Designed miniproteins, single chains, continued (2). Designs and how they scored, part 108

Each design is a single chain, and the fold is of that chain. pLDDT is the mean over its residues in the fold that is shown.

## One batch from the design tools (miniprotein)

Design m7760
Fold by ESMFold2-Fast:
Structure m7760 (fold): chain A 82 residues (1-82)
Amino acid sequence: MKVKITLPDGKEVELELEESDSHKEVLEKVKEVIEKYLSGELKKKSLDYIEENEEKFLSLKDLSPEEFVKVIMEGIYRYLNS
């Protein structure tokens, strides 16, 4: 399935997820999108946030891949913006 996400710089990108994707696989796909479409300080801060919160994200058991992407992105937005 394709999930549309808005990156911290305002870019909209489509992330291709499978219903069978593990949270680890989804997290890696989000990192790949950030690596590809973000640059400079926003890229660094977004990746640092994911790294710092990886164990917390991977502990979330009741979320679909799509819901998991939304949780990660909301976390990044809160981290970058008050």
Scores: mean pLDDT 81

Design m7761
Fold by ESMFold2-Fast:
Structure m7761 (fold): chain A 100 residues (1-100)
Amino acid sequence: MLSVEELREIIKKLKELLEEGKTANEAVEEVEKEYNLSEKERKMIYEVALALETILENPNLSKESVESLIESTLKKLKEELGASDEQLEVVKEVLEEAAK
């Protein structure tokens, strides 16, 4: 399982790559080169990258739309990918910061 520290570092790199104009897929491929991710961890990182991409590309998203996107992302990570509560807190914090 990805540690909270590794997850924070990965999300920081995803943010930087997306801000450089890379797609969620391209950002995940770059992160995968540095980290030995399992299939499940790669899917988790992809869902986070997709949510970040949506927030960063749509600065005019309503607060309600942003909150709905974050909630649906966290639910997928928990229910489908087995993310820990600690991992979910990290993802929530970063997505909320990106939406400001």
Scores: mean pLDDT 83

Design m7762
Fold by ESMFold2-Fast:
Structure m7762 (fold): chain A 87 residues (1-87)
Amino acid sequence: VQFQQEVAEMVLKSEELFEKAKKAIKEKKEGWEEIAKKTIEEIRKYLEWAKEKLKTAKNEVERKLAEYAAELFEKYIEELKKLLEES
């Protein structure tokens, strides 16, 4: 329960950060480059957390949740980097 809640919170936070950064880049909002870079850095911290959880997972549920979170965070980082390059 606690681990599932922790993963859910990190996923929701990363999604909110990703959507805000994506909107800032597309709309060319004041400071959009800084927002995007800061968001990538923050999601990278979440990715490192997920990788550590994957290494220390004690059961299949924890392992699968950590794998899911890591893949999601990597996808967000890659998509934001691509948007920055295309801008």
Scores: mean pLDDT 82

Design m7763
Fold by ESMFold2-Fast:
Structure m7763 (fold): chain A 65 residues (1-65)
Amino acid sequence: SSLEVAREVAEELLEAMLRWSLEVLREAGYEPAPEMSDGEIMTIGLALAAGLPLEKAEEIARKVL
């Protein structure tokens, strides 16, 4: 079904984005707190990869959550 396909694609993309974001954070020397959501981790990772400073990345994550 289209819903099953959409779920599988979304899960695979989300997992890939989370893994990529964790690698970006690791390269930047940032260790995510245990209570951080996947959304916060991905937002900070994306912002850092875009060349934004950590303080700005954290600010953006707080605004979308």
Scores: mean pLDDT 81

Design m7764
Fold by ESMFold2-Fast:
Structure m7764 (fold): chain A 75 residues (1-75)
Amino acid sequence: MILDKEIKEVSETEVEVTITLSDEASAKSAVESLKENAGAEVVEESVDEDGNVVVKLELVDAQGKKVHVTIRYPA
């Protein structure tokens, strides 16, 4: 389940998207969807101080903009 989704335009060529999910299965599904449908690459995986898994992905949209996607879910 999606708990939160935030989209920020950093510049005309750069966008940040943060998605917070309630569970690992939803997060794994979202990551695979981004890899298969948007050509996203996983650039970083970490665990934050609150015990959440943080997966960072990068993709380039149809207009050539860089999109930074952060997916966060509880471990």
Scores: mean pLDDT 79

Design m7765
Fold by ESMFold2-Fast:
Structure m7765 (fold): chain A 68 residues (1-68)
Amino acid sequence: MLSDEQIQQMQESIQKLVKEMLLTSKYSKEQALAILRALAAWLRKQGMPQEVVDQVYQAGVATIEEYS
């Protein structure tokens, strides 16, 4: 299972990915949200606690709102 530090790194990676998608790749916020939802579902499938999945999702959503 992933440690708290690894989970934080995943949140940061997702934030960077979302920023790059919106700023460099010109993806829409809807497309970024769809990718974020798919990642959240994948994390749940790996047996991650809902609290962790929620933190990752919220970080991504906040980044999308900031850059869209």
Scores: mean pLDDT 75

Design m7766
Fold by ESMFold2-Fast:
Structure m7766 (fold): chain A 85 residues (1-85)
Amino acid sequence: MELEEKFRAENEELAKEIEEKYNSLSKEQQEELLAFEDKLIAEAKPVVLAKVAAAKTEEEKLEIQVKALKELLAKLKEKIEKLVK
């Protein structure tokens, strides 16, 4: 629970930052970001599902999922930074 709460709080802060930046983007930049997100999800989903299936405890499964979300949000933030340059 404590580890999940910590990762959840970190993801919430990052998600809020991404949302604020997304709202400041042009329509073209928003469309490019959404296409990038779709690609990341398509590539990551089978890998994350395989790791979750291999996990021995519910805590490990949760940690894998939360870490995957954090990595997705970090890549989206990096893409936004490239779009605004």
Scores: mean pLDDT 77

Design m7767
Fold by ESMFold2-Fast:
Structure m7767 (fold): chain A 92 residues (1-92)
Amino acid sequence: MEEEERRRREREREEGRRLAERVREEVLRIGREKGVEEGIRYGREQAEKHPEYRELIEEATRRAAREAIEEEAERGLEIMLEVSEKIKEESE
């Protein structure tokens, strides 16, 4: 039946989506621990290793990078507040 080629392509897409999901999680984790640029670098390396899933991996990488940037911006504000309190303590 002609559906065997179609099933093989769907299986590849499902495998690609699972790989992209794993890349997204790892990019987010690296972005949180080492910074967004390292996370993006990891995502690009994975896209090079899996050219058949490059689009999915690149999109997952962009999604994770955006999330990490938003979290980093919030953490930056917390650090600024903490530094301000420490300066006040040293001034007293």
Scores: mean pLDDT 75

Design m7768
Fold by ESMFold2-Fast:
Structure m7768 (fold): chain A 101 residues (1-101)
Amino acid sequence: NLQEKRNKIYNKIKQNESLKDLLKELDLKLDTLFDARDFVLINFTTKSEETRRKILSYLLVLASECGEQALNENKVELAQLVVESEEKALVFIEQTCEKES
């Protein structure tokens, strides 16, 4: 279950004292990835269920990858991966929405 894995990894990130300050700086961005369901429900109400499901699934994959990187305790690599994952998310969202009539 990706949702349970996400929650466990995110809680480990929050408990790491050295990552708390990083999370504060990345607050909105990490929330976008880890609260992907709410992000999709708020921003894509006019899109089909299939489009919303595709976007949600991709965001959850990116969130999982960021969470796994956080377990390695490399603060710089995590920050870089979060930025790259957000760029990938934006490109995927744009392309997926353009394909919907």
Scores: mean pLDDT 61

Design m7769
Fold by ESMFold2-Fast:
Structure m7769 (fold): chain A 80 residues (1-80)
Amino acid sequence: DVEYIKKSIIEGTKEFVEENKDKEGKELAEAIANGLLSAAEATSDEELSERLRKLAEEILENKEKLTGEEIVELIEKAVS
């Protein structure tokens, strides 16, 4: 169920950011991007897989500039 996967990604990212507020933005961004890439490989939905890969790439390209809150906003916008 694509909707369940989307909700799990959003909720999981919010909780991960909240639990890791003490981490540097770069480390947080890299961990989240790796999670998105794993989700992209695991899903059989080609459209969702492509969106997750592009989102991970965007997060990695901007890892020094993005806060945890901005990463959550990007994910919500991309997968909602």
Scores: mean pLDDT 79

Design m7770
Fold by ESMFold2-Fast:
Formats: sequence, C-alpha cells, structure tokens
Structure m7770 (fold): chain A 100 residues (1-100)
Amino acid sequence: DLETKVVLVLRELEDLVGKVKNPELKEEVLKTFEEMVTLVEKIFKNKDDVKLVKKLRDELEKLMRKMEKLLNEEDPELGKRMKELNDKLMELLKKLEEDY
C-alpha cells in the first residue's frame, strides 16, 4: 500500500544517512532525518485533516531540501540519490492525499 511504499523510501534514506562520514554533517543529517520521520508519522495519523496534512507536507519538503543539500556537501552522488528519493516520496504523499 502507499504507506508501505513511503516507509520503504524512508528506509532507503536511512541507508544514505548511514553513509555520511563527516562528523558535523552526520549529526545534522541524523537530526534532519528524525524530523522528517516525525512529520511523516504526523501525516499518517492526521490523514483526515487536509489543511494540517498540506502544512506538514510543506514542512517536510523544506526538510527534504535541507537533507539534499547536506548529503550533496558530503558527496554529490548522495545528493543526487536524495533528490530521486525526494521526488518519489512527494509523489507517494500526493497520491495518499488524493486517495482520501
């Protein structure tokens, strides 16, 4: 289902975060990842609140952009992979909003 597909994208992102070796970047990407997971959980719990879901999605998009920047600073290939995951995650979340 759509929620399972979102969880799989977050698992791929967790693997990318685990590849960060720079200690300062690693702390920031781990923090950003936890904030992204929290927002996704809030979206899943509040699917009935269309206005709240849109606001949470906008905040998630900002964190995804921040994560792409941080991963790109470590390795441009990680940044590119993050951009692909961002596009996939946003598409899945958009479908989740439309299906209800």
Scores: mean pLDDT 84

Design m7771
Fold by ESMFold2-Fast:
Structure m7771 (fold): chain A 97 residues (1-97)
Amino acid sequence: MQADLDEGRAHEAKARALLADGSKRDQFVAEARKAMTAYARYSREAGLALGDELAAAAPDLESQIRTATAVGYATGAIDEAGRYADELIRKRKEAAE
């Protein structure tokens, strides 16, 4: 979980730097999606909150950021659901032993 937060922060920093440059908007959206996916693995709410913040910071890219947020959130939620399912399977095996 802390690794997901650290990964999200690294991609967020890169996305914000690309946004400040202004010339690499497609790369900004790609890095923003990676940050949101990592944050969503840590907390689904955190991934959505970052998407809202980035959309506010780049209103001309809001539609692209919202789409990237939805994709990143869905991907992160699937990863988190997978980890939760694995943990339940592990605990079930331990309880059966």
Scores: mean pLDDT 70

Design m7772
Fold by ESMFold2-Fast:
Formats: sequence, C-alpha cells, structure tokens
Structure m7772 (fold): chain A 105 residues (1-105)
Amino acid sequence: GESAARVSGLFIQGIAAELEGNLELALEYYTKALELYAADLPQSIARAEKEGRLADLAEELRRLAEFAEEVARQAKELGLPVAERAERVARELRRRAEEVERRLA
C-alpha cells in the first residue's frame, strides 16, 4: 500500500543520488527506506504467515538484509554519520530474515 510506495520512493531517490555521485545522500535515503521497511516488519510477518506467503517474505528479507549490510559497510568505510543507523537496521533485517527462515523449516 502507501507504506510500500513510500519505501520505494526513498530507494529511487537513493539511486538517483548515487547516479549523480552523491554517495552520502544516497546512503541516507537507502537507510531511511530500510528503517521504514523494518518498522512495518512485525505486521508484515504476521500478515504473510496468515496468508501463507512466508516464503516470499523470506526471499525479500534476505535480499534486503544483504543490501542493508552493503549500505552499512559503505557508510562505515566513508566515515558517515548515518553508519550507526545503517548498521542497526542491517542487523535487524538479518535477524528478521533468520527468524522467518526458521518458521519455514
């Protein structure tokens, strides 16, 4: 819904900033998008479980956790203020991906 559109919009802004050579701004947009996605995760997991779509969510979470880990790595290497926030959301997404994968096993 609207939350998904907002998250997508922030990722698009991040991509645009990166293409313009503004890595600092790109990493800020990516981190904001990931934080908004993570905030809705408890509800998204409950809904996916009820609808029998946990496998789809597990794949999405795995891809986003990998992306978040890369964002955090780059922010840390560049010494950016956003690095701590990026590392925090990367750890949360990875833990959630592992949680959902355990529910499928």
Scores: mean pLDDT 88

Design m7773
Fold by ESMFold2-Fast:
Structure m7773 (fold): chain A 68 residues (1-68)
Amino acid sequence: LFRELMKEKGASEELITDELEEGIYKFTKGDEKKIKEIVETAAEIAKKKGKPISLEDIGEALTKVFGN
């Protein structure tokens, strides 16, 4: 799910490591809605910068989705 959604948003395969995917699934506990929200938020951040999705964008998305 995470890998497929990231590819749909134009993320490079080099960014989508097995370790990153495993980390996202552990952090979200497999919650599909939260995984989708993280991917969409990261894609929005990257789009505003006019750049491909980066690890920094994913980190910012995690902070926005789960931060206070």
Scores: mean pLDDT 77

Design m7774
Fold by ESMFold2-Fast:
Structure m7774 (fold): chain A 94 residues (1-94)
Amino acid sequence: SMDDALQEALRAAAATARALGVPDETTTRVLAATYVYARDESLSPEEQIERSVAAARRLLEAAGVPQDAIDRFVERLRTLLTNVFNGEPVPPVE
């Protein structure tokens, strides 16, 4: 299901955040915001992805995460969400 695919993508995003040294509290807030926008069926798939990425970037910046780590995380998140909406498998985490 879309929800199962989204949950797998969020687990992959959490693993990436941990690898980049993002604090668990910040990661939880980022994933919660991503889930809200990604499940908002009043938005187009493109808007769901863009709002999720924008919210993630804002929360990571507010938490003082280094810009390089933010850029790596949001690029990964965009890829994961794009794969979910295209019905593609979640790529493995590094």
Scores: mean pLDDT 84

Design m7775
Fold by ESMFold2-Fast:
Structure m7775 (fold): chain A 55 residues (1-55)
Amino acid sequence: MLLTKEDVEGLSFQELQELIAKRYQELKAAGATPEELAEFVRIAGEIIWWKMEEE
């Protein structure tokens, strides 16, 4: 799984943004496909919205 709500449940919003940026760079450096990158961005956006609702 690229990113889950459980992975970010204990993180602050700043830590979440840092994790997302790091994971995106790691995926891109590892040669992730455009579909994989698009799916990661979609999931990351959903998790950011969920975290903002919880905050």
Scores: mean pLDDT 74

Design m7776
Fold by ESMFold2-Fast:
Structure m7776 (fold): chain A 67 residues (1-67)
Amino acid sequence: AEEVLRSYDKDGDGTLSIQELIEAAKQLGLNPAAVALLAMEKDKNGDGTLSIAEGLEVVKEAKELEK
């Protein structure tokens, strides 16, 4: 999961846009709507980006919601 998120970090700055996180989640077989909702909640600055660590939390929570 972390490697997939890092591969979408095009600028290598350790952050992902919400759109990049959604695309990474699709590659992992996750619900993009759930990932988008969780990503928006983690975006503290409202700039449309998340750290890799925050992206991993979103992916983990989205997996739990699929149960």
Scores: mean pLDDT 74

Design m7777
Fold by ESMFold2-Fast:
Structure m7777 (fold): chain A 93 residues (1-93)
Amino acid sequence: SAVKAAEILSELLNSKNSEFADEIAEAISELGYPGAAEEVKQMLEEGKTAFEALSEIVQKDPNLAEKLLEAAELAEQEGKARAAVNLKQLVEN
């Protein structure tokens, strides 16, 4: 689940519309943060990219940042190197 969430978030980081809002929100919910998922979905529906929305939420919630880093580490172990790099970059900005 965490590895799948990492892949979905990594692939959709540059999404600029509500077309992928549900998929991104579900991935964040799967990491255990349904409140953050609702906030990100709202930001995407307001025209922010997934990267912009997630960066804002991660800056407000260190626990979500930690879980994204854990998901990145698990993705790296599963051979999903790009997903790992993209999520680490998101958290480290």
Scores: mean pLDDT 76

Design m7778
Fold by ESMFold2-Fast:
Structure m7778 (fold): chain A 81 residues (1-81)
Amino acid sequence: SKERIVRVVGEAIASAAMKGDYETALEIAKKAVENAGLTPEQAKEAFDYAIELLRQRGNEEAAKKVEEIGKEVLDYVEKQR
């Protein structure tokens, strides 16, 4: 289901961010929209889930970086502000 894809994508983004690999986190998000057909709203849910996971792990720096990346990606993907 799309809901399961959103969770898997969010977990993958969080995992990359925990390693400091923000470029991989960005690529995971882009491929989820382009290849898995996630809507901009579902992509936002994946970023929000990743941020929550990072904060639960006590990695506030990575959470803030993912929040910044998510805002930039959503601006370009949904063309809304």
Scores: mean pLDDT 80

Design m7779
Fold by ESMFold2-Fast:
Structure m7779 (fold): chain A 61 residues (1-61)
Amino acid sequence: SLEEAIKRAEAIVKELLAKNPKMSIDSAVFQAGLELLKEGVSNEVVTKAMMYVRDKLKAEA
C-alpha cells in the first residue's frame, strides 16, 4: 500500500542520513526509491512515497 511504502521510504531515508550525515535529503530519498523498486513496489507508488517523504522531511528541517 502507499502508507506502507511511505513508512518504508521514511525508515530507509532516516537510516541513510544517520549513517551518512553529509548526504542530502534528496539523495537519501532517491536511494530509498531505488530500494522500494528493487523490493517490487510499483513505480507510481514509489514516486508518490518519495515525494511525500521528501516534502515532509524538508518541512521538518
Scores: mean pLDDT 83

Design m7780
Fold by ESMFold2-Fast:
Structure m7780 (fold): chain A 122 residues (1-122)
Amino acid sequence: AEKLLKEGKYEEAIKEYEEELKKNPNNADAWFNLARALLKLGKYEEAARLYERLVDALPESSRERALALLNLGKAYLKLGKYELAVQYYTEALAIAQKLGDQQLAAEAQKNLDKAQAELAKK
């Protein structure tokens, strides 16, 4: 499945992750990879629903929750829901800063700036 993601075969990767999750529904990495493949295919609403479930299931100040929030923000940005994108990027940034994760904080800030710029065009 991971090899299919690296090769850009997102539809095939989705099928493999869905079969894996039927056998092991507690595989968090498979849920993240499924949501990421949906995001790459432009299935933003489906990706957002999966990331929302991940955000609810993960510990509040975990790196994994910050990653889920960052990608949830990306999905909402693509859907034109800029206020929601700003909200989730702001939360991802706060967690990344608390963890001292400079790379994740920089990515969250860059995406937050982009979402805020889109809001300013209204």
Scores: mean pLDDT 85

Design m7781
Fold by ESMFold2-Fast:
Structure m7781 (fold): chain A 100 residues (1-100)
Amino acid sequence: LSPEEIAEQLLESLGKLAKILKEVASEEEIKQVDEQLRRVLEAYLLWLSGLLSAEEFREIAEESLKRIEKIAKKQTEKHPELKEEVEKQLKEAREYIERL
């Protein structure tokens, strides 16, 4: 996969994670997740435009994933049935970031 294709897979994994979390998260937590997804998407578009480096994109993606992971951990403690699927999406997102 090209770096751009890896980033697209990362965005897809984050989108799947957000869909799972939106079923159980509070309105405030949903807002925070959407804000982090938007941040990664904006960084991706800036990187494609040559306004951001691949390294800067990776750093933003890592920071945003960490913030989403905190919400995910809180929700899986309350909803253990989601833990396996959430952990799978978090692992996939992390692996894509490492491949960038």
Scores: mean pLDDT 88

Design m7782
Fold by ESMFold2-Fast:
Structure m7782 (fold): chain A 95 residues (1-95)
Amino acid sequence: NAVDALVKVLRHEGVSDEKINEALEEVNKKKKSDDPVVLTVMLLQYLYGLDVDGIAGPETREAVRDFQTYYGLDVDGIAGPKTLEALVKLAEKLS
């Protein structure tokens, strides 16, 4: 799934297992939905030091744009189906 793909990409970039586990625990604690889009937004919010609420406000949109730019994805500030699909494809290349 997209969350697993993001985790794989983050590990490849050298993000520690400790930091990733902290992010996943916070998302699981605060999540009200198993929607992969919402879960991916919450995970990015944690990694960028934002409020983990799953809401794509201006600060979250800028964090998503930064992430998309860094990984060479389409930069629209939306962690939607297109971004999740691109993350899954990126993670497949890291296998």
Scores: mean pLDDT 78

Design m7783
Fold by ESMFold2-Fast:
Structure m7783 (fold): chain A 82 residues (1-82)
Amino acid sequence: EKEIKLTNLIVAANLQLVAAELLLDMGYPAEEVRQAIDGARATIEEAKKLGESIPEYKDEIEKQIKDMEERVAALEARLAAR
C-alpha cells in the first residue's frame, strides 16, 4: 500500500502546483503565492522520501519529482519577475 500513498502524494503535489499557478495568474499577493509554493515543496519532499523507499519505481519517481521541482523553480522565477 506504499505505492497508493506515493501516488496520492504525487497527485496532491501536482494539484498544489496547479493551485499555486492559479494564484499567481489571478494576481494574488506574493505572500499567498509563496505559501502555496512552499506547501507544494513540502509534499514533493515527502513523495521523494517515500519514493526512495520503493526501489522498483526509482527511475519513474525520480523523473516525476524532477518535473515537479522544475515547475516549482518556474513558479518562483515568475513570482520574482512580478
Scores: mean pLDDT 85

Design m7784
Fold by ESMFold2-Fast:
Parts: sequence; C-alpha cells; structure tokens
Structure m7784 (fold): chain A 70 residues (1-70)
Amino acid sequence: MKPEEREKVREIVDKLKKAHRDGLAKGEAVYQKGLAAVREEIKKLSPEYQPYAEQAVKVMEALYEKEKKA
C-alpha cells in the first residue's frame, strides 16, 4: 500500500477541508453535501484506513458545529 491509497487519503482530506470552508461561508446545506461526498470517498479506502478517515471527519464535524454556533 502506498501511492494510490495515500492519494485517496489526500483527496479525502482536501474535500473535507473544502466542505468545512464552504459550509462556514455558504451554509449548512453546502456542508452536508460536501460531507456526503467525503463519506463516499472513504468507502473507496482499504478497510484498515477507514477508521482514520472517519476520525478526521468527526473532528471536523465538531469544529463546524462549534463555529456554526458562534
């Protein structure tokens, strides 16, 4: 495992960051659509890497909820 799996992880991280930024700027509907795309990409990862990607999603969701309320 190395180049192709790492590229998928990078794509997931980039999409997650974009969903967070766009969600804060444009609203929750855009954020939810972005998260759906991220979760679809996570399903393409090897099972051993999915928990790490899910953990990153949870961290970003917590940050979004905090900033959304502020």
Scores: mean pLDDT 77

Design m7785
Fold by ESMFold2-Fast:
Structure m7785 (fold): chain A 97 residues (1-97)
Amino acid sequence: VSEEELRREVTRAMARIALAVLARFSSPELSEAFREAARLIAEGRFEEAVRLVAEALKKYGASEEDKALAKRVIEQLAEAGLISEEAAEEAIRIIEE
């Protein structure tokens, strides 16, 4: 197993855990969105998961702490090569608007 391959798997696992934690402590609407995003990540549908999280945070509102954690997860997915840099930038823009 390559170090790069291991890094991608660790980043994927960390993203799922972060979304599961957010789902447990967020509003019902955000909790549902975070659970669905975690499911999409488990299926390898990373860009769809990232877009869903960004749109949900914009639509339902979120604390600055939740926005910061979501942005960090998006950045880590891009650094691991699981999403494009363009997809990450678009999602962060949606969250910040």
Scores: mean pLDDT 76

Design m7786
Fold by ESMFold2-Fast:
Structure m7786 (fold): chain A 61 residues (1-61)
Amino acid sequence: SLLDELQALYDEHKDRLSAGEAAFVEEMIAAMPSLSEENQRRVLDVAREFVAEVEAREAAA
């Protein structure tokens, strides 16, 4: 499911997130079951872009 994909992405990268970033993602995960499929896909797309930015930040360090 899209929720499982978001949870897996979070679990893989959560150690790279700030406390505020992690709290925001946890809130999105909690909200996922109440969202439409379109909004679930949007959340997952945003999360994937966010992961790409975190990876770019690590590569620049």
Scores: mean pLDDT 78

Design m7787
Fold by ESMFold2-Fast:
Structure m7787 (fold): chain A 97 residues (1-97)
Amino acid sequence: SLKQKALEELDKLEELRKKTLEGILNDPSIPEFVKKLYEEEHKKLEELIKETKEKLEKAKTEKEIQEILKEFYEKSLKINEEMLKKLDEYYKEEEKK
């Protein structure tokens, strides 16, 4: 079913993001403040994935599933944009030192 495929893809995304964060946290070339920003983004995305899975489980129609996935995409982009803005602000300040 579309619902089952969506839930499976979110599970794969969650595992991929965990592995990516582990790589970032274990990289000695990445500043500690930058690692903290990635941890904060990961936490927000993990919460969004959990909320999205709960909504998908309650969804009764294909249209509802599509609308939930669209909302997930839009919210995940916003979380990423907020993190990128904080990274840009950090590196601009580091250039001044």
Scores: mean pLDDT 86

Design m7788
Fold by ESMFold2-Fast:
Structure m7788 (fold): chain A 80 residues (1-80)
Amino acid sequence: SEVEKLRAEVEELRKRLDEIEAQYKKNFTDEIVEELHEIADRAGELEKQAISLNEKELVMEAIGIEARATLLLIDYFLSK
């Protein structure tokens, strides 16, 4: 179903973010900045899809991913 596909995409995005957080602690690069922007953008699109499907839990998950990616970007620029 569309909901199952959306859930899988949200889970994939969360896993990518978890990997980046681990990498951030050891080796933050410009490539990670680009990946974080992509994750935030994709999370925003998935949030819109979850809203249209009335899937509250997926909306919350997508918002959480976008917020985490944004906070990592803020931390990165504050550390420069």
Scores: mean pLDDT 84

Design m7789
Fold by ESMFold2-Fast:
Structure m7789 (fold): chain A 74 residues (1-74)
Amino acid sequence: SEAEAGALTQQAVAAINASDYEKLTSILNQLVKTQPFDVAVRSLKALIQYAKEKGKEEAAKIIEKILEELKKSQ
């Protein structure tokens, strides 16, 4: 659901801010597994933008890799 996507996105934001890349990867994999494709893509794009704005380059790269893997599944 969009509410579940919102909760996972909030958890991902916390992981980005903490530079907790293992937790970030786990949350994002849960997001892509549990949410519809369009919802997951929107959430991942928003998180990439957030990470870049915060100067969290490693987090942005992790999220971009997951987005590309998700796109390949189509």
Scores: mean pLDDT 87

Design m7790
Fold by ESMFold2-Fast:
Structure m7790 (fold): chain A 91 residues (1-91)
Amino acid sequence: SEADRLYERLKRILDRMIDYAKSKGKEELVKTLEEAKAELDRFYEEHPDASVEEILALASRIFGKIYEKASDEDLAEFNRIAQEVAAEEAA
């Protein structure tokens, strides 16, 4: 489903963001990203029939929290990661 594809895309984005943060030794950012991933996974387990709109609403909240704690350099890299994942999915 479109909802399942969106969930998989969000997981791929978060995993790459975690790898980036770990590579830079940003322990607090790693923790924030891992908490965000856990919230996404828990939501999907509790709401396996969630709509695209419900998943997007959750994504808006979790990424909002991440962006508040990210530097401008982190935000630029996160934007690149999101674009790369989107391009891979479109191919």
Scores: mean pLDDT 86

Design m7791
Fold by ESMFold2-Fast:
Structure m7791 (fold): chain A 86 residues (1-86)
Amino acid sequence: SEEEIEKRVIELWEKFEKSKDEAEATEYLKELLEIQKEYLSSHGIELESEVEVKREGDKLIVNVKTTLTSSAGTTKSEATNVVPIK
């Protein structure tokens, strides 16, 4: 159900926020993006994402390149996020 998907997303997001290294953060983020891709695909929207995670001291630097395609067209975006390690 959608409620079960939302619960899984929250659990993965909490694990991502508590990630200690690049490998752990990358695995949780990829799983989150896979869930998003499957959900959007069920509504006729194609999502492709490329993720790079680097550790810099007490921070994770997350770079995400996204392509979203629908009947209305294609949108490309790139974002860099800084996630503090707790």
Scores: mean pLDDT 78

Design m7792
Fold by ESMFold2-Fast:
Structure m7792 (fold): chain A 106 residues (1-106)
Amino acid sequence: ALSREELRALVVAGLARALAAGDDVIATLPAERAAAVRSRLSAVLGRVGAVAQAGIDAGLSLEEIRARMEAVFDAALAAETDAATRAALRAARAAWRAFFDEAIAS
């Protein structure tokens, strides 16, 4: 099993990967739209990070933490009506999923 420090490092790395993927989508937007979408993406990733930290502090497994993080992404996507923000969130979620699949396979 991973230590709490190793779990935190993995979560931080996964969120950085998610943010980078979201930023790639945001880079295609006009500057005025980019700022608003980036703010919304950052707010969602902040919530993902907060539930991950709560899970680590509660002694949850990586699988349980991953499931809680995914639930935040899914809820945010279900609630989001802005197409550009949805595109950035989908890219972030896909990169986050790919990162954890790679990390678990290693």
Scores: mean pLDDT 87

Design m7793
Fold by ESMFold2-Fast:
Structure m7793 (fold): chain A 67 residues (1-67)
Amino acid sequence: SKREELIKLLEEILKNTDDESLKLQLKAVIEKIKNNELTEEELKRLLELLKLYGADDEILKKIEELI
């Protein structure tokens, strides 16, 4: 499912980051997705955060396609 693919993608980003703030925020978002509690605003905030930390447009587009 798109939800499972999104979770796996975010878990992969989590594994490859050393930033503790980003790790904490990714863990929180993943849990909210699993519980069907993620808001559109929180998702937009995550995309902005990932962009700030240097995520490629390709990864951002892939996340948007899974929503």
Scores: mean pLDDT 79

